Designed miniproteins, single chains, continued (3). Designs and how they scored, part 37

Each design is a single chain, and the fold is of that chain. pLDDT is the mean over its residues in the fold that is shown.

## One batch from the design tools (miniprotein)

Design m9339
Fold by ESMFold2-Fast:
Structure m9339 (fold): chain A 94 residues (1-94)
Amino acid sequence: MAELPEEMELLAKGIEALRQGKYDEAVKLFEEALKKSPRPSALMLLFLGDAYEKAGKYDEAIKYYEEALNVARGISPTLAKYAEEKLKEVKEKK
């Protein structure tokens, strides 16, 4: 598409913040993207889970990974598997 949705710009900024180790900033950016999307994608929910996990907020990370898994089931086997693996990993750290 010729114009990126606002939520996509926020996702890109959040990914860059994660890459830079700015985990609380990434959480904020991904949450803003989520608020602008009434139907969050599995990918968006996975980014929230990743950001919360890296920020040490494991309860929130588990919540978003579980939501991502539910959305990904039947749509994206790759994202569903990633969510399952992250859920196992983060539950071990809690």
Scores: mean pLDDT 78

Design m9340
Fold by ESMFold2-Fast:
Structure m9340 (fold): chain A 68 residues (1-68)
Amino acid sequence: MEEALEASRLLKEALKKLNLSREELAQLTPDELRKRLIEAGFSEEEAELVLKAVYEEDELVRQYILSS
């Protein structure tokens, strides 16, 4: 739970630093997003948390919605 909250905060910070919308994020591959995060000054560990928030959290949200 706390890891997910930290990933969410890092995601918001990344969106501000990269000046990207969520729609623009959907156009990026995981490799492209990782590269942009590292270029923006994020560590590889922070970049991995952001990638999990974008790609793994989205799948969990979909499963939660579809389970109802």
Scores: mean pLDDT 69

Design m9341
Fold by ESMFold2-Fast:
Structure m9341 (fold): chain A 59 residues (1-59)
Amino acid sequence: SDESIEAAAEAIKKDPERVLEILENYPEEIKEGALRIGIEAAERAGDKETAARLKEILK
């Protein structure tokens, strides 16, 4: 569901330090989608540190 993915991505963007905690309550398909959106948002904002951290979690 796109709505769940966007909600999870928004939570990650708000508190990227707590990404693992945020994702604990979502199924795998939502986690991957939310992480991809979060990575793209961080890269577009020039936040290379956050983008790298989220990419490590996605691996």
Scores: mean pLDDT 78

Design m9342
Fold by ESMFold2-Fast:
Structure m9342 (fold): chain A 60 residues (1-60)
Amino acid sequence: SEEEKLVEDLAEKLVAMGVEPEQAKKQAKKIVELIKKALENPDTLSSQLVLAVAKATGLL
């Protein structure tokens, strides 16, 4: 699924930046869940900030 691919792509980027692989996958899953919640509730300031960061980092 697109979500699984996004988690894997983000985890690989985190590992490239020096994050330990197990921690990278754990954090990637948390970040993708935050992006999903932001897409479901886009009108909040917190959601707008999450989506802006995701777009700036090439995740969206």
Scores: mean pLDDT 79

Design m9343
Fold by ESMFold2-Fast:
Structure m9343 (fold): chain A 65 residues (1-65)
Amino acid sequence: SDEELEKKVEEILKEIEELLSKVQDEKEVKEAIEWLKEELSKLSPEEALEYAEEKLKMLKDILEE
């Protein structure tokens, strides 16, 4: 269901926020998450999940270097 997809997107956004909080200040993290939420709100639930998963993967690759 769309509700389950939205919940998964929220969980991924929380992981992104936690990763960003390790390298950026609170204001920068908040701005990045707010921007990402706005972008995701323009997509279908399925597209939002795919986009969020790709962003998390890219962010992990960058921060794990």
Scores: mean pLDDT 80

Design m9344
Fold by ESMFold2-Fast:
Structure m9344 (fold): chain A 46 residues (1-46)
Amino acid sequence: MKEVEEERKRREELQKAIDSLTPEQAGKLVREYLERRRRERRKKAL
């Protein structure tokens, strides 16, 4: 699936964005991102 490539690209872009954030904001953003990823996978499976 092209989703695998898209996931890698988004992760790289997210990593760059995180580098400009404070550790607290970065942690929260990563958790929200992972939660959204999980939800998207569930929606795709259904």
Scores: mean pLDDT 70

Design m9345
Fold by ESMFold2-Fast:
Structure m9345 (fold): chain A 85 residues (1-85)
Amino acid sequence: MYEEYFREALERLEGLARQAATPEGQERTRAAAAEARAAGDEEEARLLELLLRAAEALAAGREEEARRLLEEAARLAAEAAVREA
């Protein structure tokens, strides 16, 4: 069910964004996004780019922006999970 995948993805992404909100976490996430893009994994690159932007927003205290970015990332992840099911 889409709603279950969305909830699970959002909870996971929120945790990851908090961990990635440090300068080191942001650098690792940026490197992962670049690696995914170089590998031609456009969906993973897009998710990692949204996660990075959310982490940057959290580090800057922009909680509302971070929430919107995480919701968009969770939507993409849930749509991918439904396609693979």
Scores: mean pLDDT 82

Design m9346
Fold by ESMFold2-Fast:
Structure m9346 (fold): chain A 65 residues (1-65)
Amino acid sequence: MKTLVVKALEDWEALRPDELSLKKGQIVTLENVKDLDEGFFEGIDVATGKKVIIPKALVEIIEEK
């Protein structure tokens, strides 16, 4: 499955308790990345195991594995 290293360009607040919130400038590695409709990425943060659902416009892709 697709793995991405991404940098958050803005603060992003999780909509659910099982999802990870991101801070501007935070770098995360996401596993099992899916391209969702409406321009969102879904993935699993490797460090915490939490789900991340974030707008593609709010992340910079640093590395794709």
Scores: mean pLDDT 80

Design m9347
Fold by ESMFold2-Fast:
Structure m9347 (fold): chain A 84 residues (1-84)
Amino acid sequence: SLVEEARKIFEEYLKKGLSAAEAVVETVIELSKKGYSPEEIAAALKEVLTEYGDTSVLEYSDKELAEKLLEFLKGIGRIDEVKL
């Protein structure tokens, strides 16, 4: 499932020493390159991040979380790496 794929990518980046925020960025970029929409990626990451104790993501709809993730990537200068 997309949730299992997102979890594996996220955990791989954590094992490489990235912070949770950095691992989220890399997971969004990789899944976008595989053809998943921002909303599909946000839905999967909502489940993964909740498993890791970040329940704040449950306050957002999948669309709202997708918009916040894209805004974050734009703020760090990495939005051009996202395949839309």
Scores: mean pLDDT 86

Design m9348
Fold by ESMFold2-Fast:
Structure m9348 (fold): chain A 66 residues (1-66)
Amino acid sequence: MEELRKEAIDKVYEIIKRAVDEEGLTLAQAANLAIEELEKDPKFSHLTREERDLLIQEAIKRYKEE
């Protein structure tokens, strides 16, 4: 459970970092891309919308703090 949450946050963080740093996308655009990637990943496809949104918010917070 804890490992899965960490993996999801790490994945979202990497997507945001890549989208912002390499593609020049806004944080909002990067978040939408991360949502799409989580939905496509069978490992995370069973997360609820609320759970997904919380994970993305945590990844965004991490990106802003780092």
Scores: mean pLDDT 77

Design m9349
Fold by ESMFold2-Fast:
Structure m9349 (fold): chain A 65 residues (1-65)
Amino acid sequence: MKKIAVVGAATLEEAEELGKKAMEEDGADDYVALTGWSTEEALAYAKQLEKETGAEVGVAGSSPG
């Protein structure tokens, strides 16, 4: 099954690094790097992407403080 990682961080550079790591360590086929999005928005995006692609979609870097 195809895996996609949705990654949020304070900077786009950090989000891209986390996305690459998800591809290498979790076997994700692709990633989406986000900045400036809330945890709720990132989760909504991941859910929509999962519905559209049928892939397993995970979210990282958006834990509440």
Scores: mean pLDDT 72

Design m9350
Fold by ESMFold2-Fast:
Structure m9350 (fold): chain A 70 residues (1-70)
Amino acid sequence: SSAEQQALQEAEARGQAAMPRAVAAVKLAEELLADKSLTLEQKVQLLAEKMGIAEQTARDIILGVEEHKK
């Protein structure tokens, strides 16, 4: 029980620390997806560079945001 409670608190702390970056990445992906002048590859590269994340992670975020809009 105490081990389960500690694991939950650690998971919540990690989630809270990551949440502001995750929210910022999703908002930026939304803005990039609204820009019709950019290709998908350009949107992935810009998100990766601005957020300091891997291109694959940026691609997954952009595709996830695009799927959610459907």
Scores: mean pLDDT 74

Design m9351
Fold by ESMFold2-Fast:
Structure m9351 (fold): chain A 69 residues (1-69)
Amino acid sequence: EDALLQAARDALSGAVEALKNGDIETARENIEKARAVVDQLRAAGHDGTAAAVERSVEEIEKQLEEKEK
C-alpha cells in the first residue's frame, strides 16, 4: 500500500504541476498514472485509499477539462 500511495502522490503532484505550467499532455499522462494506481489499490482490497486517490484524480480532471474549453 505505501508504495502505491507514494506512486499516487507522485502522479497527482506531477499532474498539478503540469496544469500550473499549461502542460496539458503531461497533466493527462500523470492523471492516467494515478488512475492505474487506483485500479491497483482496488485490486489489492484497499478500497478506502483507492476512493481517496480517485477523488483527487477527479478534481484534477475537472480542472483539466475547464482549461481545455
Scores: mean pLDDT 80

Design m9352
Fold by ESMFold2-Fast:
Structure m9352 (fold): chain A 61 residues (1-61)
Amino acid sequence: MSAAEQRGLEGIALASPNQLAINRGIGYRLRAIGLEFIGGDPAEIARLRALADEYFALGDA
């Protein structure tokens, strides 16, 4: 398991509601990047990016 994967699991286990929102946003952002890298559906990539931005905004509130 990579250090980033391990940090992700630790973040989920210890997260406050604010940090849970940020972790969720990171998950959607990484999925969007992965799909873009393999030439996935542009509409799905845009949807995941929008979800990431929404969750980051919630985490900052």
Scores: mean pLDDT 72

Design m9353
Fold by ESMFold2-Fast:
Structure m9353 (fold): chain A 93 residues (1-93)
Amino acid sequence: MAEEEKRRELELRIEILEGLILMIESVEKIMEKSVEKKLEELEKQAKETGKIEEVEKKKKELLEEYEKDKEELKKIKKKLEEEIKRLEEELKK
């Protein structure tokens, strides 16, 4: 029946969107580790060069960029979650 095909298509779309959310969560973890490593490298540079003010400025810029990227990923994730809810409502019809 054509209705069974439409149901399978909706279920597949939900599965794809759930997979995309898992990919975003993986990217978030990679970004966190990358930022932690860069912060450790900046701390080492501060100790070796004595250029504390330059390193503090770079740390601030790095953290501000990370927070912006984190918020952008959060917005994308929210849109995907909203689309999943919409498709789940279509499945209930």
Scores: mean pLDDT 84

Design m9354
Fold by ESMFold2-Fast:
Structure m9354 (fold): chain A 57 residues (1-57)
Amino acid sequence: MTHDLEAIKARFQELAPTAAVEVSIVNGQLEVRIDGEIADKAATAKLLVEVGVKIFA
């Protein structure tokens, strides 16, 4: 599977504009780290399900 990490990062950053967003692939799995407030939590949860990621609190 191919992921455009910059495009995915931009989508999460749009949903959390004041947060620090980092996107990476670890052991073949996409990981997203969001440090800050998420403006649209429902859309963020939907995007996580779509891209198959884990969040670290």
Scores: mean pLDDT 71

Design m9355
Fold by ESMFold2-Fast:
Structure m9355 (fold): chain A 119 residues (1-119)
Amino acid sequence: SLEQLKESIIQSSSVDEAISILIADLKSSLNNDPLEVTLSNLIFGLALLLGKEVPKVSASSPEELAIQILTQLGIPLDLSKELVNAVKEKDFNLIEQILRTISSQFNVQKSLEKLREER
């Protein structure tokens, strides 16, 4: 569930552990759930890691919706498209590389510290 994903990410000891938790959730979701559910889990996890709320937007497809939300979270358009395509193709190595790239561009550690302080 998203509540379990949130708690696991907040309790992570490092940014690397938080990313690994998110990847494990995405891998499980892609085997058990429709793509739109997996993309929702990705958006939720990234919003938490970036210390932002999920934007309210509409689009014609789940992939377009995910790209628009990721872009509004501050992720570059090309990187947002590459990440959504990697999820669609189940390329977990590429998903990890992109998530680590996003993490290096944002103060994810400080976002996680704030989430822990709000408990």
Scores: mean pLDDT 81

Design m9356
Fold by ESMFold2-Fast:
Structure m9356 (fold): chain A 103 residues (1-103)
Amino acid sequence: MVTQSPAVVTAKEGEDVTLTATASSDVGNSMGWTFQKPGEPPQVVIANATTRIPGVSDRFVGTGSGTTYQLIIRDVKKEDTGVYTAVDSKEMVAGQGSTLTVV
């Protein structure tokens, strides 16, 4: 099981946002993060806990290992609004998603 917190967050443009994913068992480095804009398919932004996908802004930072992982979004922009889902590729399970709204 993967649990995400917070489930819903509203941030002002320019703030930093941290999303947390907690796995029920040690997943090594198999945790990744997907981002889905309203009306678009999800895209991978972080793979293997810390690896930023080419083309993704350096404002996106993945951290963590074992059972606890964070996605840090620095200097949030309105374009960052959407759903962020933690995905454990080892167990093929996803969290419930965290919805970010930037105002």
Scores: mean pLDDT 84

Design m9357
Fold by ESMFold2-Fast:
Structure m9357 (fold): chain A 83 residues (1-83)
Amino acid sequence: GHLTTARSQIESAKEALEAGDYESAARAAEQAARNALASGTPEGYRLAAEAYDLAAEAYEKLGDLKKAEEFRKKAEEARELAR
């Protein structure tokens, strides 16, 4: 299901960040966020927030500070939806 796929992609994003593969980390995190949001559930919104935080970290490491800020904002919005 969407949540299982999102969790798998979050783990892939974390592994890529630890390995210094920031482009792969950003891609996995963005895919995880899309799958998490597709669930339309509070758990999905919490997972989307985690995924967006990982995307923001990856883009910060890539030097794309504008995208990092955008994804941090998306993470905050997703946390509000998870209330």
Scores: mean pLDDT 89

Design m9358
Fold by ESMFold2-Fast:
Structure m9358 (fold): chain A 65 residues (1-65)
Amino acid sequence: MSEKQKLEAEAGVYELAGAVYDRLGDLEKAIEYYEKAAELYKAAGNDKGAADAEKQVEELKKKKE
């Protein structure tokens, strides 16, 4: 697995964890996991994945107030 593929795989795991915590109502953990996913997608050069994860962070922050 290349470094890019490894980063994308790790980003996907964090994105799934963020979605799980969002469903559980743990907004703080959901935000942390989506932020980590965005960082990893950005490091992998996946700008779309990073933008999608950042959008989830923004929506979760609105719920948290």
Scores: mean pLDDT 83

Design m9359
Fold by ESMFold2-Fast:
Structure m9359 (fold): chain A 85 residues (1-85)
Amino acid sequence: MSKEETIENLKKASELARKHGYDEIAERLDKIAKEVDKLSEEGKRALNLAAQRVIEKADNPEEFKREAEGLVSLAESLLKYEKRK
């Protein structure tokens, strides 16, 4: 998977979060998208898969929120661990 694909899926998840009124989640996802280049190839793949799961829940605001919160948590964890080295 390309870095570009991961960034585009994060942006799409952010746009969907704003559409549902989850502006804080959207802001955090936008911040994460700017930091994707700092992740390992495995980290980018994990993040892309999580972003796809968020997008799949676009029609259900409650499930979307849970998946989006999980995506943010995963991304912030990955960014923290990548900076530990």
Scores: mean pLDDT 81

Design m9360
Fold by ESMFold2-Fast:
Structure m9360 (fold): chain A 61 residues (1-61)
Amino acid sequence: KEEEAKKLLEKGKEAFDNKKYDEAIELFTQAIELAEPGSILRAQAEANLMKALKEKRKEEA
């Protein structure tokens, strides 16, 4: 599960870099669900999710 969470985090970062914020949000959310609570990986996924949500909100009309 931790390796799967890491792959989801990496895919989410790729989606974010391509400005696919909805896809990034979904991937980061899945990474959070699979990562161990309190782990560095979960914290990174949470930080990236917040960043993706912030960017999406800026672009919503």
Scores: mean pLDDT 80

Design m9361
Fold by ESMFold2-Fast:
Structure m9361 (fold): chain A 92 residues (1-92)
Amino acid sequence: MEKEEAKERARELARKAAELLREAAREPDPERAIELAIRAGEEMEKAREALAKLPEEEQKRLGAELQALVLPAVEAFNEAHPDAPALVDEQL
């Protein structure tokens, strides 16, 4: 029961991250787009924490599922805002 709750929580958080990235891709204001992308990153961090509560084999399988769910949204954001992605990876 508890394992299914952790899996569903990770999926829900990844879906929220993907939706935020899709909204960011459609956002014409670069500043707001970056804010949405940061929130998506926070939701993915929470998804990783939920995933970490599972056995390693289930982490690998669900991790691949969540990555496949989020990747198209990441690509859409990068195509819409090619000058913004670098600011998310490096805080220098």
Scores: mean pLDDT 77

Design m9362
Fold by ESMFold2-Fast:
Structure m9362 (fold): chain A 57 residues (1-57)
Amino acid sequence: GAAARAAAYAAAGDGRRAERWALQALSKNEVSDEAGAAAGRYAAAGDGERAATYALS
């Protein structure tokens, strides 16, 4: 799903794509509101490791 794609892009260092997929996962209720929002913010900041952790939770 969108959450898994967000995690993959975040792990690859592509924060921009990770953010887009994290927001899509949030809108589809694939992740909690807090986890999805946190994943998106960390991905946008370039912290792919933290973004992946939140996107997978």
Scores: mean pLDDT 68

Design m9363
Fold by ESMFold2-Fast:
Structure m9363 (fold): chain A 94 residues (1-94)
Amino acid sequence: DEGLQEALEFALRLVEEVLSPEAVERTREAVEKQKSPVRQILVAAQGIADHPDREVALEALRRLGEKVSELDPESIDAAVTLVAVGAAIASVEQ
């Protein structure tokens, strides 16, 4: 839970760093509607993937993927979160 919470805080920092103020507000509202840290990170990653600059989106998502990869490798939640971030990366790469 602590590692997953740190990954969520990292994802929200990336949202603030790369998105416009309007996109930050929309993404944070969508995150707050989720009850699971895994789903909150997925929604934050989706917000980043929607960035109009593909290069900025990919770099931010790769940084998030690296952070999530530091989580407990035996955690199902960590594995699901890593797959979700990978799917977001793939959607931007098209």
Scores: mean pLDDT 82

Design m9364
Fold by ESMFold2-Fast:
Structure m9364 (fold): chain A 77 residues (1-77)
Amino acid sequence: SLPAAPSPEQLEATRRLIDAVDAGDVESVKEAAERLVEQGPDAISILALATAKVVARNQGHDEIAEIVEEALRRASR
C-alpha cells in the first residue's frame, strides 16, 4: 500500500522548506513548515519536516532545527 501522492502544494512547500533551511532563513522556514502542517498529519508532510530537521542539525542551525521539530510535533500528533 502507498501513501497518497504528494499534492503540488506539498511539493512546493517541501522545496521551499529545504531551500530555506539550506539558506538559514528562519522566517522562510517558519512559513514553509506552517504550510506543511496545514496539509494535515500525513506521511509526506511528516517526512519532509523530519528531513528538514536533519539538514538543519547537520548545518548547525539550532534555532531552525527547533522550529522544524515543533512543526513536526504538530504534524505527527
Scores: mean pLDDT 78

Design m9365
Fold by ESMFold2-Fast:
Parts: sequence; C-alpha cells; structure tokens
Structure m9365 (fold): chain A 81 residues (1-81)
Amino acid sequence: DALIAEAERLASQGKYDAALALYRQALAQLERTLGPDHPAVARALERLALLYRSMGKDEEADKLLQRVIDVGVKELEKAMS
C-alpha cells in the first residue's frame, strides 16, 4: 500500500501529522474496498495506534487498539457462523 509506505516514511522523519493524514486515508480506502472487519484494516489501525503512541496520545492509541480487538472478534465470529 503506497499510502501506508509514505506514511511510515513521514513518521520516521518525525512528520507525525502528515503521516497521520495518510494513515487515515489508507484506512478509509481499506474499509471501503475490503470492509471494516478485514484483517488489513486491523493492521492499519494497529500502525495508526503506534503512531499516536509516538506522539504521546495514549488515549487515542488505546481507542484504536480496542478497534483492532473488535475487528479480530468479528472476523472470528464470521468464520464460526
């Protein structure tokens, strides 16, 4: 994913706001193409949570990590039902 790769490059340079914008764009694209409960969405949410943690935004990071758990639960439920 070109957006995630560019976001990671910007984050490595300390350009967190620009990286955040690209992660949000990539997440929206993944949700639209694969659905909100897809493992690729969970991975993007996890990376975004790590970025928020790097910015000292632990509450925002925790909310995103909860979404990762929720996606994993829904994916398991779909496999079992």
Scores: mean pLDDT 78

Design m9366
Fold by ESMFold2-Fast:
Structure m9366 (fold): chain A 60 residues (1-60)
Amino acid sequence: MEELKKDPNNAKALTALGEEYYKKGDLEKAREYFEKALAIDPKNSRAALGLNKIRLEEHK
């Protein structure tokens, strides 16, 4: 996928932002960024794990 859907950097950046907000305890923004990353790359394991962590923290 050289020039088709050139968004791996966007997905990585969004995932990194999600992780930063998660560390700050801003679960709402962390969730939003992880969801955006998955919308770009549904197979992004890091973003999927981030959403799973938020689920576990929110549903304690």
Scores: mean pLDDT 74

Design m9367
Fold by ESMFold2-Fast:
Structure m9367 (fold): chain A 100 residues (1-100)
Amino acid sequence: EAGERAAREAEEAGLSGGGEGGARAGEAAARAARAGGGEEGARAGGAAAVGAEKAGGVEASMAAGAAATAAATAKAAGGDREVAARAAELAAEGGRRMAE
């Protein structure tokens, strides 16, 4: 259930992050969260990062989407709470830079 909740959060965050790229990134991260990490989690995380980078319409929502996706992916890969928080912080910073 925790994984399913993280998956839903990642999917919604991806949609908020901007357009088709954000939506695909969120879906990939959600799939990784449900699968519980491992190699699939790493692959989905990479796809999510690429999708978020390519998403248009850069705004504050992009920073939020990137942060939630990074946190969900880190958790799915077996990271603890602190690792997820750090990943979210770094992704949010990247999203803010893209928002200008």
Scores: mean pLDDT 51

Design m9368
Fold by ESMFold2-Fast:
Structure m9368 (fold): chain A 55 residues (1-55)
Amino acid sequence: MSREEIEKNLKEAIELGEKTKNLTILRLALQDAKEIGFEELAEEAERVLKEIESE
């Protein structure tokens, strides 16, 4: 899988996790984004996680 495909998949996972409020998907996406170095996606996943946790 190319870096571009991984980035697209992570973005889709974050969107799915936000839509379904699925903390597991968001935590996995956050971990993968940090590991690969997609800092903006990692920040987005963490922001969404905090938002859901505060509801």
Scores: mean pLDDT 81

Design m9369
Fold by ESMFold2-Fast:
Order: C-alpha cells, then sequence, then structure tokens
Structure m9369 (fold): chain A 74 residues (1-74)
C-alpha cells in the first residue's frame, strides 16, 4: 500500500530530523529535511492520483533517509 509506505517514510524522516537536531549535525538535518519534503510531496502526488510522481518522490525520500542515517551512524 503506497499510502502506508508514504506515512512510514514521513515518520522515519521526522524521527531522523529530531535526532539530527539533538546531535547538532547540520548536514544530517538538511538531508532529513529533504527526505521529509520528498515524502510529503509523494503523499500529495498520491492523493492527486499521480502514481508515477509519487513513486519517484518515494525513491528520493528513501535516498535522503539513507544519507541522513549514514551521517548519524557511529
Amino acid sequence: DLEERIKRLIEEAKRLLEKAKELGNEEAVKYAEEALRYARTAQLAHSLGDEDLAREQIRKAEEYIKKAKELLEK
């Protein structure tokens, strides 16, 4: 379910953003913010029936989530 996947991405991006802010990692904050923006754009695209755009934005959100995680890993 695309809707469920998008909601999970939004939640994960928010969690990463909170952690990045707590750690003072400015680069991770930027990547987490970009991930959240892409995930929200995917949600909007899905609500409008633009599944191709939704899938593209999901992929970008996942990419930025990975980048944020890499910066926050010990």
Scores: mean pLDDT 87

Design m9370
Fold by ESMFold2-Fast:
Structure m9370 (fold): chain A 64 residues (1-64)
Amino acid sequence: SMTLETTKKNAAKRATRELLKAGVPKEEAEKWGEEIGERVAGLPPEEVDKAIERLVKEKLEKYK
């Protein structure tokens, strides 16, 4: 069973990784990854992955 904190950390790490792949600088990628992790941590496990993908896409569209 995953705790809320574990879900948050895993989601933040995944979001940060995707942002880095898209060319976002490390400092911003880590900040946005943490924000995304916090926003998705309270969701059911089956919704977390979709929410991460959506929020990463939204950040990238605004970053341009």
Scores: mean pLDDT 81

Design m9371
Fold by ESMFold2-Fast:
Order: structure tokens, then sequence, then C-alpha cells
Structure m9371 (fold): chain A 78 residues (1-78)
């Protein structure tokens, strides 16, 4: 959806500025609208890795690559 794409774009812009927590928020908004959005999922994994959440980043990246429901994956992440 156009709305999910705009949130993903804003997240990418914020991540580029080093605003990782804000980037995370917007990628989550994008994935709430489109849970299988591969680009948003892969970019979210990079943000999580930069935040030191390495294991969660790996899980999100693998899920995004296989087209899984990323919003569900994020809701059950420990």
Amino acid sequence: SAEAEKYAELGRELAKQGKLEEALEYYLKALHIDPTHKEAGLNLAEVLEKMGKTELAKLVREAAEKGADLYTVLGFAE
C-alpha cells in the first residue's frame, strides 16, 4: 500500500540520520499495514542490528526473505 511505502521511506530517512528508535517506529507502522513488506523488513533488520539486537535482527531478516508475516514475528520476539 502507498501508506506502508511512505512509512518505510520515512523510516529509511530517519535511519540514515542515525535516529534508530524513530526509524524502528516507522518501519513497525509500515509492517502493521503490510506485514509481508520485504523491503521494510530487511531495513528493520539493519536498524535492529545497529541497536545491538543482533539475534532479533537475524530472525527478522530470515522472515523477510521468506515472505513471512513480520508483524507477528515482531510480536513474539523475546
Scores: mean pLDDT 82

Design m9372
Fold by ESMFold2-Fast:
Structure m9372 (fold): chain A 56 residues (1-56)
Amino acid sequence: GPAMEKLKENALAAAKTLLSEGFSRETTFALLMKEMGDLLSEEEIREIIDEAEREL
């Protein structure tokens, strides 16, 4: 639903920011899991990081 779509958009923006600042994929994953791992699965967070890397 709209709330989940907004959460995924926020996660994508956060992933892009972290990667642009020089954080590794592994650190970015750990940080996103800490903030959003209760709402997003590990697979969803990995897919968001893949998208962030593709768009950078």
Scores: mean pLDDT 85

Design m9373
Fold by ESMFold2-Fast:
Structure m9373 (fold): chain A 116 residues (1-116)
Amino acid sequence: DEIRVSREERNGLEVTIFELSANRTVLFASKDGVVVGAAAVAVDGNRADIRFYVEEEYRGKGIGRTLLERAIELAAERAGLPAEELDIRARVLATNRAAIALARAMGIAVPADLLD
């Protein structure tokens, strides 16, 4: 399978998107050439699993929100469904209270095992 790469700007961030397969995508958010966050998206039918992190020094700046919103859009595109019809599950790759609060505010389920 050939990896497809695209770049875009969103909310002052450079977002680089790696399409690893039809149902697996990775996003990196960069600021001034430095990676400040990432999200991985896996889609199976109407189910979307999103895993993400934001670098500690860059928390509270809307980076997690930007990554989650774009990840949800990509999951919807891969599933061929509107975002509101997706069964979305988000996991924080590191313990991050702000990212967990953001996911909850967006209506995304966060597994309890990631809060330890």
Scores: mean pLDDT 75

Design m9374
Fold by ESMFold2-Fast:
Structure m9374 (fold): chain A 60 residues (1-60)
Amino acid sequence: MKTTVIEARNILEAIGLALRLIGDFPEAEVSLEGRRVIVTHPDDPALEAELRALQAEVQA
């Protein structure tokens, strides 16, 4: 298991990201901490790459 943290710009965006991740990656456990979306997932390079892409999109 790995943990990936995605930092959203605001709480509403974090909630939206969490809901999207729950739908797209049912294998992952998603929790919220303010603007942070904490994703605990299997050690899957493809899933981790997608999570990193979402983090980059939010920071752009």
Scores: mean pLDDT 78

Design m9375
Fold by ESMFold2-Fast:
Structure m9375 (fold): chain A 73 residues (1-73)
Amino acid sequence: MPLSLEEAQASLEAARELLEEAKEAAEKGDPKWASLLSAAMLLVIEASLGPEELQPEVEELREEIRELAKEAE
């Protein structure tokens, strides 16, 4: 079930957008941040099924998601 490079890149881009929306929602105290963060995590997991070339970006996004989740507690 490998993703193509194009599909994996699209998932990473979508994950970045959702992460930014989640950060904004968390700053405002909007509970939708949790749903946005979960959606971003799913897209990052999908992108992790893509080529090794994208793995550094996958790792970077995982770290950002983890940090936001900790800060939003």
Scores: mean pLDDT 81

